# Designed miniproteins, single chains, continued (2), part 12

Each design is a single chain, and the fold is of that chain. pLDDT is the mean over its residues in the fold that is shown.

## One batch from the design tools (miniprotein)

Design m4382
Fold by ESMFold2-Fast:
Structure m4382 (fold): chain A 100 residues (1-100)
Amino acid sequence: SMSALEAVEELLEWARRNNEPEEIIELLEKAGEALRQGDLETAAELLRKTAEMYAERGKLDVAVFLLLILRSILPREEAERVVAEFLAKYPELASQLPPV
């Protein structure tokens, strides 16, 4: 029921309130702007980088949320490839990511 832009804007508001790293806030701001402009390719790159940063920090819940946003904006085959690459690098995400 939430659009990709609404999801990114809610995550950005959460990140600002919780004093998340400035690099993450900047990535989310740029991703939101790309979504507003309809630049899904740039938005996907920025959201993927943000998801990798959260996975590396062990914040798997936030990484999964970002992967679900990516799945909503990418073509199916590309979304499946991105998710597979994340699961290969961060296998612990598999228990938290809903099946397609």
Scores: mean pLDDT 85

Design m4383
Fold by ESMFold2-Fast:
Structure m4383 (fold): chain A 82 residues (1-82)
Amino acid sequence: MEEPSFEEIYELVKNKDYEGLAKLTDEQRAFAHILRGLLEGDYNEKEKKFIATSPISKEIFDGKDEVTPEELLEALKKKFTP
């Protein structure tokens, strides 16, 4: 069975698609929880970028202060896929 991609999980969280989120595995739900926190705390809608507001966010952004959604998803893929 083809699991939803990190990009698909990101869109579910961004759109508050609770039905799609309910179909996720526990591991995918943990990833969705991280993305929700980043979207609520660190996403700058005007710049269309994530800006690190905490040491934890900066660690998630691979030491960068600012990342695009694409850069964030690539950094998360490296952390969650071998």
Scores: mean pLDDT 74

Design m4384
Fold by ESMFold2-Fast:
Structure m4384 (fold): chain A 65 residues (1-65)
Amino acid sequence: MDEMSRAVVELHLATLERMGLIRIEEKDGKILVYSVTGSEEGKAAAKSATDALNKETGKAEYVEK
C-alpha cells in the first residue's frame, strides 16, 4: 500500500545509509543512489534501494561508483 511502501522505503534507506552502504542525492527531481563501499553487498543494497524508490517515485537511478 502507498502509506506502508513509503514507511518501508524510509526505514530501509535510513538503515542502509547508517550502515555506510549507500548514499542518496536528490537533484532537480531526480533521486540518485550510490554504492559507497563498491562491494557486492553495497551494490546489491543500492540496487534494492533504487528499485524500491522507483516503485514509489519513478525518478530513482542507481549510479555505480
Scores: mean pLDDT 71

Design m4385
Fold by ESMFold2-Fast:
Structure m4385 (fold): chain A 97 residues (1-97)
Amino acid sequence: MVEAEIYVSGGTAVVVLRAETGEEALKAGLRIARLLEQHYGARVLGLKVEGDTTILVLGSSLSADELTEAVVRALKEEGVEIKSVRHVSREELLSLV
């Protein structure tokens, strides 16, 4: 099972994906990125793999609330368990990457 923690600041989101393997987390991250690019006009600003964790950084012209809804819908569509959703400062968001 893949789990996600979502951090949003303005039109930018960091999605931290954890799975039993780094490959599963990466594949989930790539699928979520494609959905958000295709349906919500989001852009992948960065993707980082660390062991069993994939960190996906997304930019958009959406509001924080709209981006949060888009990310939550994409994660649910892909069967990812959402552990937390947090609206954070820009400084806190940058510290996650």
Scores: mean pLDDT 85

Design m4386
Fold by ESMFold2-Fast:
Structure m4386 (fold): chain A 72 residues (1-72)
Amino acid sequence: SAAEEAALEALLNRTRALDREELLAAVGGIRRHPRYRPELDPLVEEAERAIAEGRLDEANVLLLQVAEALRR
């Protein structure tokens, strides 16, 4: 979706920290990315847990690591 694409772009460009709704959209975009692979599941699951617990700074760092891995 446009929201998922916008969230992933904001994350990769590091223009600002993403809020909870943007992080959830980024997770959706990451899981549907053509280069997504099962090896990334632990990082995404940790990020989802961080979002659920309100640890948004940690979620931003974890999802950025996953997004960077999608470039390779």
Scores: mean pLDDT 82

Design m4387
Fold by ESMFold2-Fast:
Formats: structure tokens, sequence, C-alpha cells
Structure m4387 (fold): chain A 119 residues (1-119)
């Protein structure tokens, strides 16, 4: 299950979640795409936090991204991602466009995931 992959906290699980998200998107399975994409973001941030790889500046960028996402401010969220390679490594502007078009509540869920994993 997705929950089991996240609980394993491994790089193998991270790559599997990314591959499953890409496959779901290719098949126009937007529900599966959202589930795998959000789980991948959660696991990636959890691994980086556990390994002490998040700088104060990166944590602040993540908080700014989460705030833009909570407000459904797509222009600001995409500006942050395009201006910061660190954020683009987590989620692309194209991912945000798909989330917004098909289920904008998933942008708020993404923001909650980011904030939870920064605690």
Amino acid sequence: SIEELVAEESLDSLYLLGGEAANALKNKDYEGYFEYLLARVRLLLRLWRREGKLTPEQRELLRQLAEALKNLDLERAKELINSNPFLNSIISPEDLDILYAYDPSKLVELADIILEELE
C-alpha cells in the first residue's frame, strides 16, 4: 500500500512512488496520480528532515510554498518553484496545474503535508 511505502522510509519507496505517479498520469488516472504524488512529497521531506539535509533557508521556502498553496495562489506557488531549483526538485509547476485543474483541494492537502513534515 502507499502507507506501507511511506512507512518504510527508503529511497526505493521514493523511486517507486515517483514511478507510480508518472504511470498514473500517463494513464489519466488523476486520483492515483494525486495519491502517489502527495505520498512521494511526504516521504521525500521526511527523509530530508531525518538526515538533517534541510537548511533554515530551505525550510522557509517550503513554508512560503505551503502558504501560497493554502491560499490557492498558483501564480505565487509557480513563481517560487521556478525561482528555486530546490522546490522544483520536490514538485513541478506542471504538477500544480494538474492538481488545480482536477482537484484544487489537493493543493491544500499538499500544503498540510509540507507543514506537517517541517514540524
Scores: mean pLDDT 88

Design m4388
Fold by ESMFold2-Fast:
Formats: sequence, C-alpha cells, structure tokens
Structure m4388 (fold): chain A 66 residues (1-66)
Amino acid sequence: VEEIVREAVLEVLSRRGTPQNEVEQLVFEHEAEELVRQALAAVEAGREIRSMEDAVALAEEIVASL
C-alpha cells in the first residue's frame, strides 16, 4: 500500500512541475514525503486502496487541497 501510494503521489505532484535544479529536487522530495504521510493517514482512517487508480485519486485530492 505505501509503495503504491508513494508512486501515485510522485506522479500527481510531478504534473504540477518537474524539479529543474538541486534545490527544487529537495523541496519536491520533502513535499512528496508529507503528502505520502497524509495519504497513509487516510488509509489508516479506513480508505481502501485496491488499485493504482484508487491511489492516484487519493493523491489528486490531497495535492488539490494544498
């Protein structure tokens, strides 16, 4: 579950822009970790992730709420 959620968060976050330098890469990685934690908290609260599509939908909701 964590692996699928991480992949989905990285995919959705990269749609907003890819890192262009080392500082942006570090910011991107930090934001991705925080979003993964939020997504995993939703899973702990009872959200079921049965597919990559479910994980992407959750990641889109979390990224859109930023």
Scores: mean pLDDT 76

Design m4389
Fold by ESMFold2-Fast:
Structure m4389 (fold): chain A 95 residues (1-95)
Amino acid sequence: MTPEELLERIDKASPEEIFELLVRIGEEMAKKSKDPELQEKIREVIERLKKAYEEGNKDELFEAVTELLRLAQAYADPETVRVIAHAARKLLKSF
């Protein structure tokens, strides 16, 4: 899926679908990383994101999403950062 296709999907997506997209993007970031410590940090953030969404905890969701965005800014390509930022903004507005 291209970054443009992802952005269009996010604009039409439900909060659940946006959440699923963020999880998938995080998993792909971990998968592409050659650093085991970075892979573990990304996985920990994904698990925090899943728990926060399941519990409806807006504060923890904001923190988990912000940490995922920080990791993307440091270690991912600019297109991935843009998609995560757009998805994060849409998801957080649902709370």
Scores: mean pLDDT 80

Design m4390
Fold by ESMFold2-Fast:
Structure m4390 (fold): chain A 74 residues (1-74)
Amino acid sequence: SDAALMSETLAAAERMIAAGAPEEEILAHVLRVAAQLPDDLRALLLGFVASLAEDHGLERLAAALRREFQRLMA
């Protein structure tokens, strides 16, 4: 289900952050999953991961996710 995919992706992003994975690796994973979701859920996923990135001080990841979100809203 889309809900299960979103929940697992958020959990995976949190684990990658905890493990010190590069921001570009986290971004690539999130964007790959987001591409499988309809636009409304894609926007929500990008927003949730951007919030996680901000909470952990990953400014470059948060900025990249924000740019992708803005592209969807255009």
Scores: mean pLDDT 86

Design m4391
Fold by ESMFold2-Fast:
Structure m4391 (fold): chain A 66 residues (1-66)
Amino acid sequence: MENVEKILKVAKENNTEIKEIRGPIDDELLEQAIDILKRMPNYIIEKMEVREFEGERVIHVKGKKK
């Protein structure tokens, strides 16, 4: 379940565009992921949707570079 946190950390460090984060995400990890996405230094988050599908949560993020 640390895979989402690792992906977000790598994206933050490398300014990689995040379009989709998928996995078994609990409420605490979801809150942390949203906070990290909002704090990305070179991106403005335009849209964020959280969906549940077959026991997994999918976070769809659309953002643009500053």
Scores: mean pLDDT 62

Design m4392
Fold by ESMFold2-Fast:
Structure m4392 (fold): chain A 112 residues (1-112)
Amino acid sequence: DLKLKAMTLADLEVRQAFSDLVKEHFSPLSPEEKENAEKIDKKIEELREKYNDEEMKKFEKEAEELIERLREKIEEIVKEYPDNKELQLEKLSELRDELDEWIAERTAEVNS
């Protein structure tokens, strides 16, 4: 299913961008975050080989909008808790769980 795969690739691109934003603001990453980022990168690589650029563009706008929202949320976490690294990491974990739920729900709806 080309549509499902295109949506999955867009969602994985969002997850990769989230991981990159976390690295930018919260380096070094925890071992768990590093492992999850590597798994996402591998899945993106596998899916990219099966798409042409035109199919990717179909979902590019949605991914870009999500990436922008993720950036804003991460920046707000850093601004709200500048001297509390433990709380920053906890808030990032919560944000990631929200993304996991969102991606799972979208994937289920496309598959239904």
Scores: mean pLDDT 66

Design m4393
Fold by ESMFold2-Fast:
Structure m4393 (fold): chain A 62 residues (1-62)
Amino acid sequence: GPKDRRKVENLVDVVKKVVEEQELTEEQKEEMLRNAKKRIEELASGKEAEEGIEEVEKVVKK
C-alpha cells in the first residue's frame, strides 16, 4: 500500500545519502546492499519490492 511504498522510498533515500556522504569500501557497499534488499522484502512485496531493490542496486553499485 501507499504507506509501505513510502517506507521503501525512505529506506532507499537513507542508503543513497550514506553511499554519497560516506567513503565506503566495495565490501561495505555489498553488505549494505544485501541488508537493504532484505529490509525492502520485509517492508513490501511484489512490484514495489522489486522496484525498491533495483533502485538500491543502482545507488550502491553506481
Scores: mean pLDDT 77

Design m4394
Fold by ESMFold2-Fast:
Structure m4394 (fold): chain A 76 residues (1-76)
Amino acid sequence: GAMARAALQAAVDEASKLLEEVKDKIPEDTYKLFEGEIAGARAALADPTLTEDQARSLLRHAQEVIEELKKIKEEA
């Protein structure tokens, strides 16, 4: 049961690093939107009642954020 939570933590850490790498290449409002999504996932990880199903759903969303950030990095 801990695997989805661990994977989500790793994805959040990767997304956070990618966002920092592209922050000078995107508008501030866009940065705030991605930062808000990452912060939401971190808040969920801090909640001890977070279920494995919820963690899997958040992991899918975090992977989508990572993919978008990678595209921004490649286009810069």
Scores: mean pLDDT 82

Design m4395
Fold by ESMFold2-Fast:
Structure m4395 (fold): chain A 72 residues (1-72)
Amino acid sequence: SKEAKIRKLKEEIKELEEQLKELDEEIEKIKREIEEAGTATKEQRKRLVTLESARGLLKAAIDFLEEQLKKL
């Protein structure tokens, strides 16, 4: 049913938003550590690239699901 599709999409969006929040917290933690140290380690830079890429993918997935929800 349409109601079942709406519930599933909202649940999936919520789960991805929770993942995005956790990822944003990790990014902010690393950025604060870099600011306090005045320099980034190679591992910190590598980790930030990985996390920022994951963040972009999560945002794209959320946007896609929200667009689908708007069409229902």
Scores: mean pLDDT 89

Design m4396
Fold by ESMFold2-Fast:
Structure m4396 (fold): chain A 63 residues (1-63)
Amino acid sequence: SPEERLAEVQRRIDELSAEIRKVEAEYQKTGSEEDKKKLDELNKEFHRLSREYARLLTEVRRA
């Protein structure tokens, strides 16, 4: 159901948010390009999940 998918996407967003904070802290210590690339990838995934969450919210609100 859309509600179950919303809960799943929310959980994934929460997990990804925690990983982003962890890698951000690491990047602040290292300044490495590898950590920057990882942050860029994680932020792109966060953007995708946020859009999916918004789409699912619209579906839940319609029915």
Scores: mean pLDDT 83

Design m4397
Fold by ESMFold2-Fast:
Structure m4397 (fold): chain A 106 residues (1-106)
Amino acid sequence: SENSGEGAGKAGKYAARGAGEGGGENSPTAMSAGTVMGAAATAGAMMGDVDLAEESGGNGGRGAAHAAGGDEEEAREGGKEAGRGAALGDKEKAEEGGKKAGEAAA
């Protein structure tokens, strides 16, 4: 039970980091979006539900882009990738998805 929570928490951190890098000068907004995606992905991963983590991450990314006036569809795809990566314990995929969502939100 601890292993999935630890992996998901790490992946959520990497998603937030990627979003911050992708957002550049909008880094605080992108980082906040990444944190929301990471939290949603962590919850889904703890329940063992990859689809829930993917959907929650996508919704978080899209919402962040909507608030920032960015590309909602591209941020949704990045958020889905971050959520799926977190649920699978794949920190690199979570970070790449977060970065894509952050870039789209900027």
Scores: mean pLDDT 68

Design m4398
Fold by ESMFold2-Fast:
Structure m4398 (fold): chain A 57 residues (1-57)
Amino acid sequence: MEEPLEVQTRAMEATVRRSDAPGIVVTRDEEKQKQRIEEAKKLGKKSVSSTDEVEFL
């Protein structure tokens, strides 16, 4: 793992795309991960301590 954000984003994005396969139902947990990835991309974050940690706590 060279860059924490890039590695995490890629791993989660791969998982999200996997659920996008035809003939399979997209689960809520995978949809939630997709939303978090989009939020990180929208904010333009490159480095974060933990992207899997929920915010607005």
Scores: mean pLDDT 53

Design m4399
Fold by ESMFold2-Fast:
Structure m4399 (fold): chain A 61 residues (1-61)
Amino acid sequence: MLSPEAQAILDEMRALAAASEHPGLRAVIEAWIEEAERHRASAQSLRTVLAVLREEEAALA
């Protein structure tokens, strides 16, 4: 299972996916969430992923 910090970041990623109007970005975010759950991703790696996803969302706005 993931740490509480990693779980909080995954919840933020789910919120970003839900708010996104871009189906491609939603699919990418969902795939990363699944990978993070399978591999017990660290909070640090998830912070990096979330930062990239937020930049992608901003670029598509």
Scores: mean pLDDT 76

Design m4400
Fold by ESMFold2-Fast:
Structure m4400 (fold): chain A 68 residues (1-68)
Amino acid sequence: SQAQQYVQQAVDYAKQGNASKAAQYITQALQLGADPNTIVEGLKSILDTAKDPSVVRGLIAYVHGKSA
């Protein structure tokens, strides 16, 4: 689905340290009905291999804020 494609793009950009693009794709995925928990799990899966883990942690907090 388009939502799943946006989740994949968000995780890929998060891994690269591109917080802006990752946040844009997270927002688009959520607007299309993506499960916030799926996005968080995807972000957690890259935490140890990410270019900047602080970007990944910030994006996890962003998703939690959007799902509250």
Scores: mean pLDDT 84

Design m4401
Fold by ESMFold2-Fast:
Structure m4401 (fold): chain A 73 residues (1-73)
Amino acid sequence: SAELEQKKREIADWLVREYGLPKSRAEAIAQALVDDPTLRSMPVETLIHMVKNVIEGKEAPARVRAIVEPLLK
């Protein structure tokens, strides 16, 4: 879907811009989020907010933490 590709691009670009993650790592995180059936339907702003909370050590849904935490190392 064009909408899913745009969502992946926005998440990956945000991770590179705000946290300086390598493009490959940022794209892997974005892909993993949109591959999840529950998360793929969420607005991109909601996904970004949850990922930001994981990176900053704040509370986030367990599913998002399980996807994002391994890819931050």
Scores: mean pLDDT 86

Design m4402
Fold by ESMFold2-Fast:
Structure m4402 (fold): chain A 89 residues (1-89)
Amino acid sequence: MEVKVVVTNADGSRKEATVKADDPLATVEIEAEVGSRVEVYDENGKLTGEAVATAPGDGVAPFSVEADGKTYGVLVRLKGAVAGEVRSA
């Protein structure tokens, strides 16, 4: 399954990364600024989870995506920010 991570900065600029979640846990790196929105989409473009970058630093935001009766973990490694609480969509 291909998972898409989207970071939307406060100025409206966007960064996107994709990762293939074939294993129970996938990891992807993406740049983020404080105040950015982090969203994770499944291969069908459905929003599965979201978080907001709340503090400076480099943080890991844990997301979950369901496919084929299984739950896959996606660790989004942010560069430049630390995310707050991850919420299911």
Scores: mean pLDDT 79

Design m4403
Fold by ESMFold2-Fast:
Order: C-alpha cells, then structure tokens, then sequence
Structure m4403 (fold): chain A 72 residues (1-72)
C-alpha cells in the first residue's frame, strides 16, 4: 500500500543520511586536499535525505488520517 511504501521510504531516507555521513568522512580521508568541497557536498546530500524522509513521514500521517475519517 502507499502507506507502507511511504513508511519504508522514510526509514530508507534515514539510513541513507547515515551512509552519506560515513561516505563523506571516508572521501575526506582519501582526498584531504578537497575536504572542504567534499564536506559541502556531503552536507547537501544529508539535508536532501532528511527533507525527503520528513516529506514521506508527513504523507504517511495524512493517508492514515484520511482513511480513518473515511471509515468513520
């Protein structure tokens, strides 16, 4: 269902943010001369993941509320 999909996407987004943090630190260790650019890119990706997770969570809540209202 869309409800389960939105829930799964929110959790996936949360895990992706963690992966971006780890990947950013590893990339900075491999190419320290570009650390500032890598850090900026990592923070942008992390922010995008967080925003996507919040949007998916909000969509899940709205679907649940709508179904309850329709059933009552």
Amino acid sequence: SMHELNRALAEAARLMVEDVEVGTERAKALVPEQADLIEEGGKRAERAGEEYGEDAKAAEALETKGRVAAAV
Scores: mean pLDDT 70

Design m4404
Fold by ESMFold2-Fast:
Formats: sequence, C-alpha cells, structure tokens
Structure m4404 (fold): chain A 79 residues (1-79)
Amino acid sequence: SELEEVEAELAKLPSEESEELRELIALFRQIAASQPDDRSAAAVLRAWYARLAADPNAPPEAIKAVLEALAEVLRRIEA
C-alpha cells in the first residue's frame, strides 16, 4: 500500500526529533488541514514530497516532515 511505502521511506530517515522537524510537521499538518478533504490533502502532500525529493538542497527534516503528515492523512483514508 502507499502507506506502507511512506512508512518504509520514513524508516530510512534519522529517528531523532528536532524543534525544526516539529515545526515543519506542524506546517505540513496546517497545509493538509486547509484542504477540503483527505484526498485533496494527500495530493498536495504528494506534490510537496516529489518537489522536496527532487531538490538536492532540501533539508532531511523537510522530507521527513512531509512524509509524517502524508502518513497521517493516508491512515485516515485507509480507515
């Protein structure tokens, strides 16, 4: 499933929680919450992930934050 793929990618990233990571997770959660439904939220977060994954200057915390927010949305969709 897409959720399993996202969780597998998260497992490859550092486990340590930073203040920057927490702030970025909050930002992506706000972006998701601004969308009309979970499907739209997932689409926006997928687009952000694709952009960040293609950017060699993207901080690992930003990639982790968008995947964490996407995993939360996917858990709601799959419930």
Scores: mean pLDDT 83

Design m4405
Fold by ESMFold2-Fast:
Structure m4405 (fold): chain A 95 residues (1-95)
Amino acid sequence: MDFPLTVTVEITRKDGSVERLTVTINSPNDLIPVAEEIAKRVFELGLKVGDKVTLTLGDKSVTITVKSLESLATVIATVLSQARQGDTLRITVEK
């Protein structure tokens, strides 16, 4: 993985509205802090514990039941560790 790594994050809320943000990861040690900020933003946009979230990166997707902000951040960090320059991480909050 080459740093700095810039990724677009697209968060789809339960109502279908979409928020986009750009994140930059400057080193491997930034993966968890960046993932925590993304997880916090998803919670600010209406995610609650017990909700299901689908994360998509390219042709790969995973759906999880959210147990905590920390557990969501861990999954986001794992997905971001597989990202390439200019990729889009899609996070969908299921109804």
Scores: mean pLDDT 82

Design m4406
Fold by ESMFold2-Fast:
Structure m4406 (fold): chain A 97 residues (1-97)
Amino acid sequence: MVSKLSEEQKKEFLELSKEVKASGYDVDLLKERLLELGVEQSLIDRIEEVLEPEEVPLALASLLAAALVLKLNGASKEEINKLAEELIKALEEERKK
């Protein structure tokens, strides 16, 4: 089940993206926000295993943005974690080619 995003929710998403970029993609900040949204620590750790350290902040920021959109649409923590798994698999496939 999904809810239609309001103009205010869309603006919040954009503001989060700008804040993350302004922070210099601080990994600790990104991890804390992901945990607040219900993403499991194990999934965050797997992203770090798959990617080079310098690529981790952008991947975490992308996951955070997607997780926020899902939460705003009324998604459960389970759905958010499923998104994280799908992104990790996509990163592995892209790495493979």
Scores: mean pLDDT 74

Design m4407
Fold by ESMFold2-Fast:
Structure m4407 (fold): chain A 68 residues (1-68)
Amino acid sequence: SAADALAALVRIGQDRLAEARTLSPAEIEALLAEFRLLVDQLKAQHPERAAELDALAAAFEAQLRAIA
């Protein structure tokens, strides 16, 4: 469901943030690229929630960049 997609992105984002705290800035850039790919896949599967997925993804990307 669309709610499951949002919940999945929250879990993925939190897992990536935890991982990023142990990584170099260069590794965080690679992690960001992978995260964007996963977000694009979720948006393709749930286009009706694309705006919500984008907003949530942007918040996680900002947090990942802040760690780098």
Scores: mean pLDDT 83

Design m4408
Fold by ESMFold2-Fast:
Formats: structure tokens, C-alpha cells, sequence
Structure m4408 (fold): chain A 75 residues (1-75)
């Protein structure tokens, strides 16, 4: 019962994370600087929502998502 509500909330939170990443991408933030900062954080167990926002930023900018981030999102 609570599992269904959790799935709906998790989808909404994922949508928000993607929206944040895309908004940041449109603000002119440097992809190279963000990759240098975020890849070590992803390797050290950053939140799935942080990884999702990071990946969505890179996708919006047309930059390949690092394998470590893609792997985290596939789990």
C-alpha cells in the first residue's frame, strides 16, 4: 500500500531533479567544471537525485554522461 505512494513520490522527486539539472544547464554553467566537481562525488556515493540532476544537466548540454553516473542511475 505505502509502496505505491512511495513510487509516485519518487517519480515526482526524479522529475524535479531532472528539472533542476536542465535549468542549471540553461544558466550557462560550465560542463567541464561540473564534471570535475561531481564525478568524485558520484564515485563516493552521492544521492541518486544529485546524480540524476547531474546527468540531466549533461544531456541538456549535449555532453556524454560519465559511465560512473550512468551506472548509478541504471541501478
Amino acid sequence: LLERAKDEIEEAMALMARGVGRAMARSGMDPEALIAEEVPRVENGASGYTVLAFASFLEERGVPVPEVAARRLAE
Scores: mean pLDDT 77

Design m4409
Fold by ESMFold2-Fast:
Structure m4409 (fold): chain A 66 residues (1-66)
Amino acid sequence: MDPKVEEFLERAERLIEEGDYLGALIELGMLKLYVGVNKIELSPEQEKRFEELEARARAGLAERLA
């Protein structure tokens, strides 16, 4: 398991908790770039957590922009 994947997910979660939904989406985008460049396969648990965090960040950002 790549510890950098967990670091990105933890940072995104913290940013969501702080109300920085745009920052969280940027961190999740950086995670996607990192796994793409390094040809890393996310575990099913990591992929689910990514999807949950992305959904939460998008929902929070939409509320802020409305």
Scores: mean pLDDT 82

Design m4410
Fold by ESMFold2-Fast:
Structure m4410 (fold): chain A 83 residues (1-83)
Amino acid sequence: MDAEIDLGVAEIMRAVGLLALEKGDPQGAVELFEKALEIAERSLGRDHPDVAEIYEDLARAYEALGDTEKASHYRQLAEKARA
């Protein structure tokens, strides 16, 4: 099913984004996590644990960029998605 294939792509994008953070490229990580989020949100909806994990990844990437406001915003979204 197309949604299952898309979720696999989102998982790969998330994994590459985490690698980008480890290599000190938080901007590249944000771009990859945003793409992963778009796919996961489309397939699973906003209130899903897998989407919450991507929100946490975005929060970490924005924190590494020094954007504490966006980091706080995505942490709040992650808590709501897990509820």
Scores: mean pLDDT 82

Design m4411
Fold by ESMFold2-Fast:
Structure m4411 (fold): chain A 68 residues (1-68)
Amino acid sequence: EEEIAEQIREAARLLEEAGLTEDTPTAEALRAMATKDIPADLRAALEASRGRTAGEALVEAYLALVEA
């Protein structure tokens, strides 16, 4: 669970480094992170997310990974 929280925190940091925010559309955020070294499980969870924004997608990915 702590490992998952750290992965989500790092994904948020990568978005910030790319100049994006929580309000960025999920598709744009995923595109910006395509070249980043992100765990496959996290990437899959983000892609499966029902969130419309990067912030929503990160929250849904966190919950999906923690509940798995």
Scores: mean pLDDT 73

Design m4412
Fold by ESMFold2-Fast:
Structure m4412 (fold): chain A 89 residues (1-89)
Amino acid sequence: ALSDAERAAIRDAAFEFVKKAGEIAKKGAEENDPEKAIKEIKEVAKEMAAKYGLDEVMENIEKDVIALIKEGLEKAAELMGGYTTAPPA
């Protein structure tokens, strides 16, 4: 089982990762290169894993955060579809 200190480190790593991922996603949108953005997000996840000593945990956080971002984008597209003619499809 993870200690409270390890759980705190995981939360800090997750928060920092989400913040960095958001910045990279915005830059990727501006550069019109989403694959470059995804690659940079994966590199940040690896860097955070090394920084916090949480390689396996950070890999899971990366997958969960990407899944949540995808879910959020799908929900945003659905919501925007209600205000425009259709989701981006």
Scores: mean pLDDT 63

Design m4413
Fold by ESMFold2-Fast:
Parts: structure tokens; C-alpha cells; sequence
Structure m4413 (fold): chain A 104 residues (1-104)
């Protein structure tokens, strides 16, 4: 468990990211949204931030139709495997980017 001060800092960070996500969603900038999610993923990896990693996973899962990768990511999450979950989230983002590219 985080200290009350650490929880408040995380809450503010999530509010800032949510604001940026909303701005990109309102603009219809799906590629920009995916780039922001990649930035958030790298931040989570550098700081071993499980809450941020879980938030990125949830957002990526909302955008993905790749049942196999979603299942693998969910297993990594259930096993508390931070590095494996981060790897599958990256793969999910790449998969979504390829789907966008194919539809152009």
C-alpha cells in the first residue's frame, strides 16, 4: 500500500493523463491516443508503477479486439508479472496501430 501522499500524487497524475486522453478522444486522434498510452506505459515501466500499468492495460483493452493478446495480458496481470504485462500491453498497442494503418 502507498502512503496517503503517494496516493494523492498518483491521483493527480491520473487526472492529468485522463484530461489528455479526453482531449485526444474529442479530437478523434486515435493514433495520438495510442502514442500517449505508449508514453504512459514507458513511465509505468521506469517507475514500477502497478496502478498506472493497470490503467494503461484497461484503456488498451477497450481499444483492442485481439482476444489472444488480451488473454495473455490478463494472465500476466493475474500472475503479478509486471514485465510480461508491460510486454503484452506494448504488443496490443502495436496491433491496434497496424489495424488503423490497414483501414487507411
Amino acid sequence: PLSPEELEELRKLFEEFNKKIKELEEAGDLLGLLELLEEMLEYAKKNNNWQLLGYVFRKVAELSNNEELLHEAALASANNDFDKLAEYIRKLIEDIKEEIRKKK
Scores: mean pLDDT 80

Design m4414
Fold by ESMFold2-Fast:
Structure m4414 (fold): chain A 80 residues (1-80)
Amino acid sequence: KEKEERLIRRAKALSLYYQIDKGRPLIKTEEEKKSFDELREQARAELTPEEIAFYDANRDKPDDEVAEAFQKRFEEELKK
C-alpha cells in the first residue's frame, strides 16, 4: 500500500503543478500570486526528476493532450 500511497501523492502533486501553471496568469492580486508560487514549489518538491522532465516535455501541448499524457503515465505507474 505504501507504493500506491506514494504514487497517489505524486499524481496529485503533478496535477496540482499543472493546474497552478495554467491558472497563474488568471490571478490579479499579489497575495494570490505569492500563495500560488508557494504551492507550486511545494508540488514540485514532491515530484521526482523524471516527473518534472515529463511535465516540461508536455506542458506546451494542448490541454487535452496534456491530460491524456498524464493519465497514461499514471496508468503505466500502476501496472508496475
Scores: mean pLDDT 73

Design m4415
Fold by ESMFold2-Fast:
Structure m4415 (fold): chain A 68 residues (1-68)
Amino acid sequence: SPKEEAIREFLEKARELMEERGYSGKEMLDSLLALHEYLQTLSLEEAKELAGLSDEEIERLLDNPPAV
């Protein structure tokens, strides 16, 4: 679905940034699971907005992740 594609796109970008930042496998797994749970609560439009974020904006979210 378009929402699942947007979620996938966002998570792929986030994963790459986590790898660049030196996240351990556990830190990456925990962060991706939390982000995935949060993204599932969003509308299609909200998910598309997140998928369109810059690397800097995604890094900001990693520094201050939404509570799930």
Scores: mean pLDDT 79

Design m4416
Fold by ESMFold2-Fast:
Structure m4416 (fold): chain A 90 residues (1-90)
Amino acid sequence: MEYEKVTINKGETKIIDANEPKLLTVNSGNAVLEQISGVTGFAKISPFEAYRVENGKLYKIENGKRIEVDSIPAGDYIVGGEGKVKVTVV
C-alpha cells in the first residue's frame, strides 16, 4: 500500500492532513483527536473500527450510528477525508 506512514507515540502531538490518505500508527495509549478543519475519517485496520472527526467532535461509527467518544485506541489506521486533525496521544 503506497500510503504515507505516520507514527505517533505516547506524549506526542502531530497534525495530520487527511486530504491525502495516510497510514497512522498509534503505538500505545489513546489518541485524542481535535478538528482543525473539514471532516476526517479514521479506519482501524484490525479489528475494523470506523471513526470520524466532524463538527468539533470525535465519533465511533457503529451500525451506521454516531457514538461520541473521547479518543481512539492504539492501533493502525487508514486516515482520509477533507480535513486536518491534531492528534495527541495520552
Scores: mean pLDDT 86

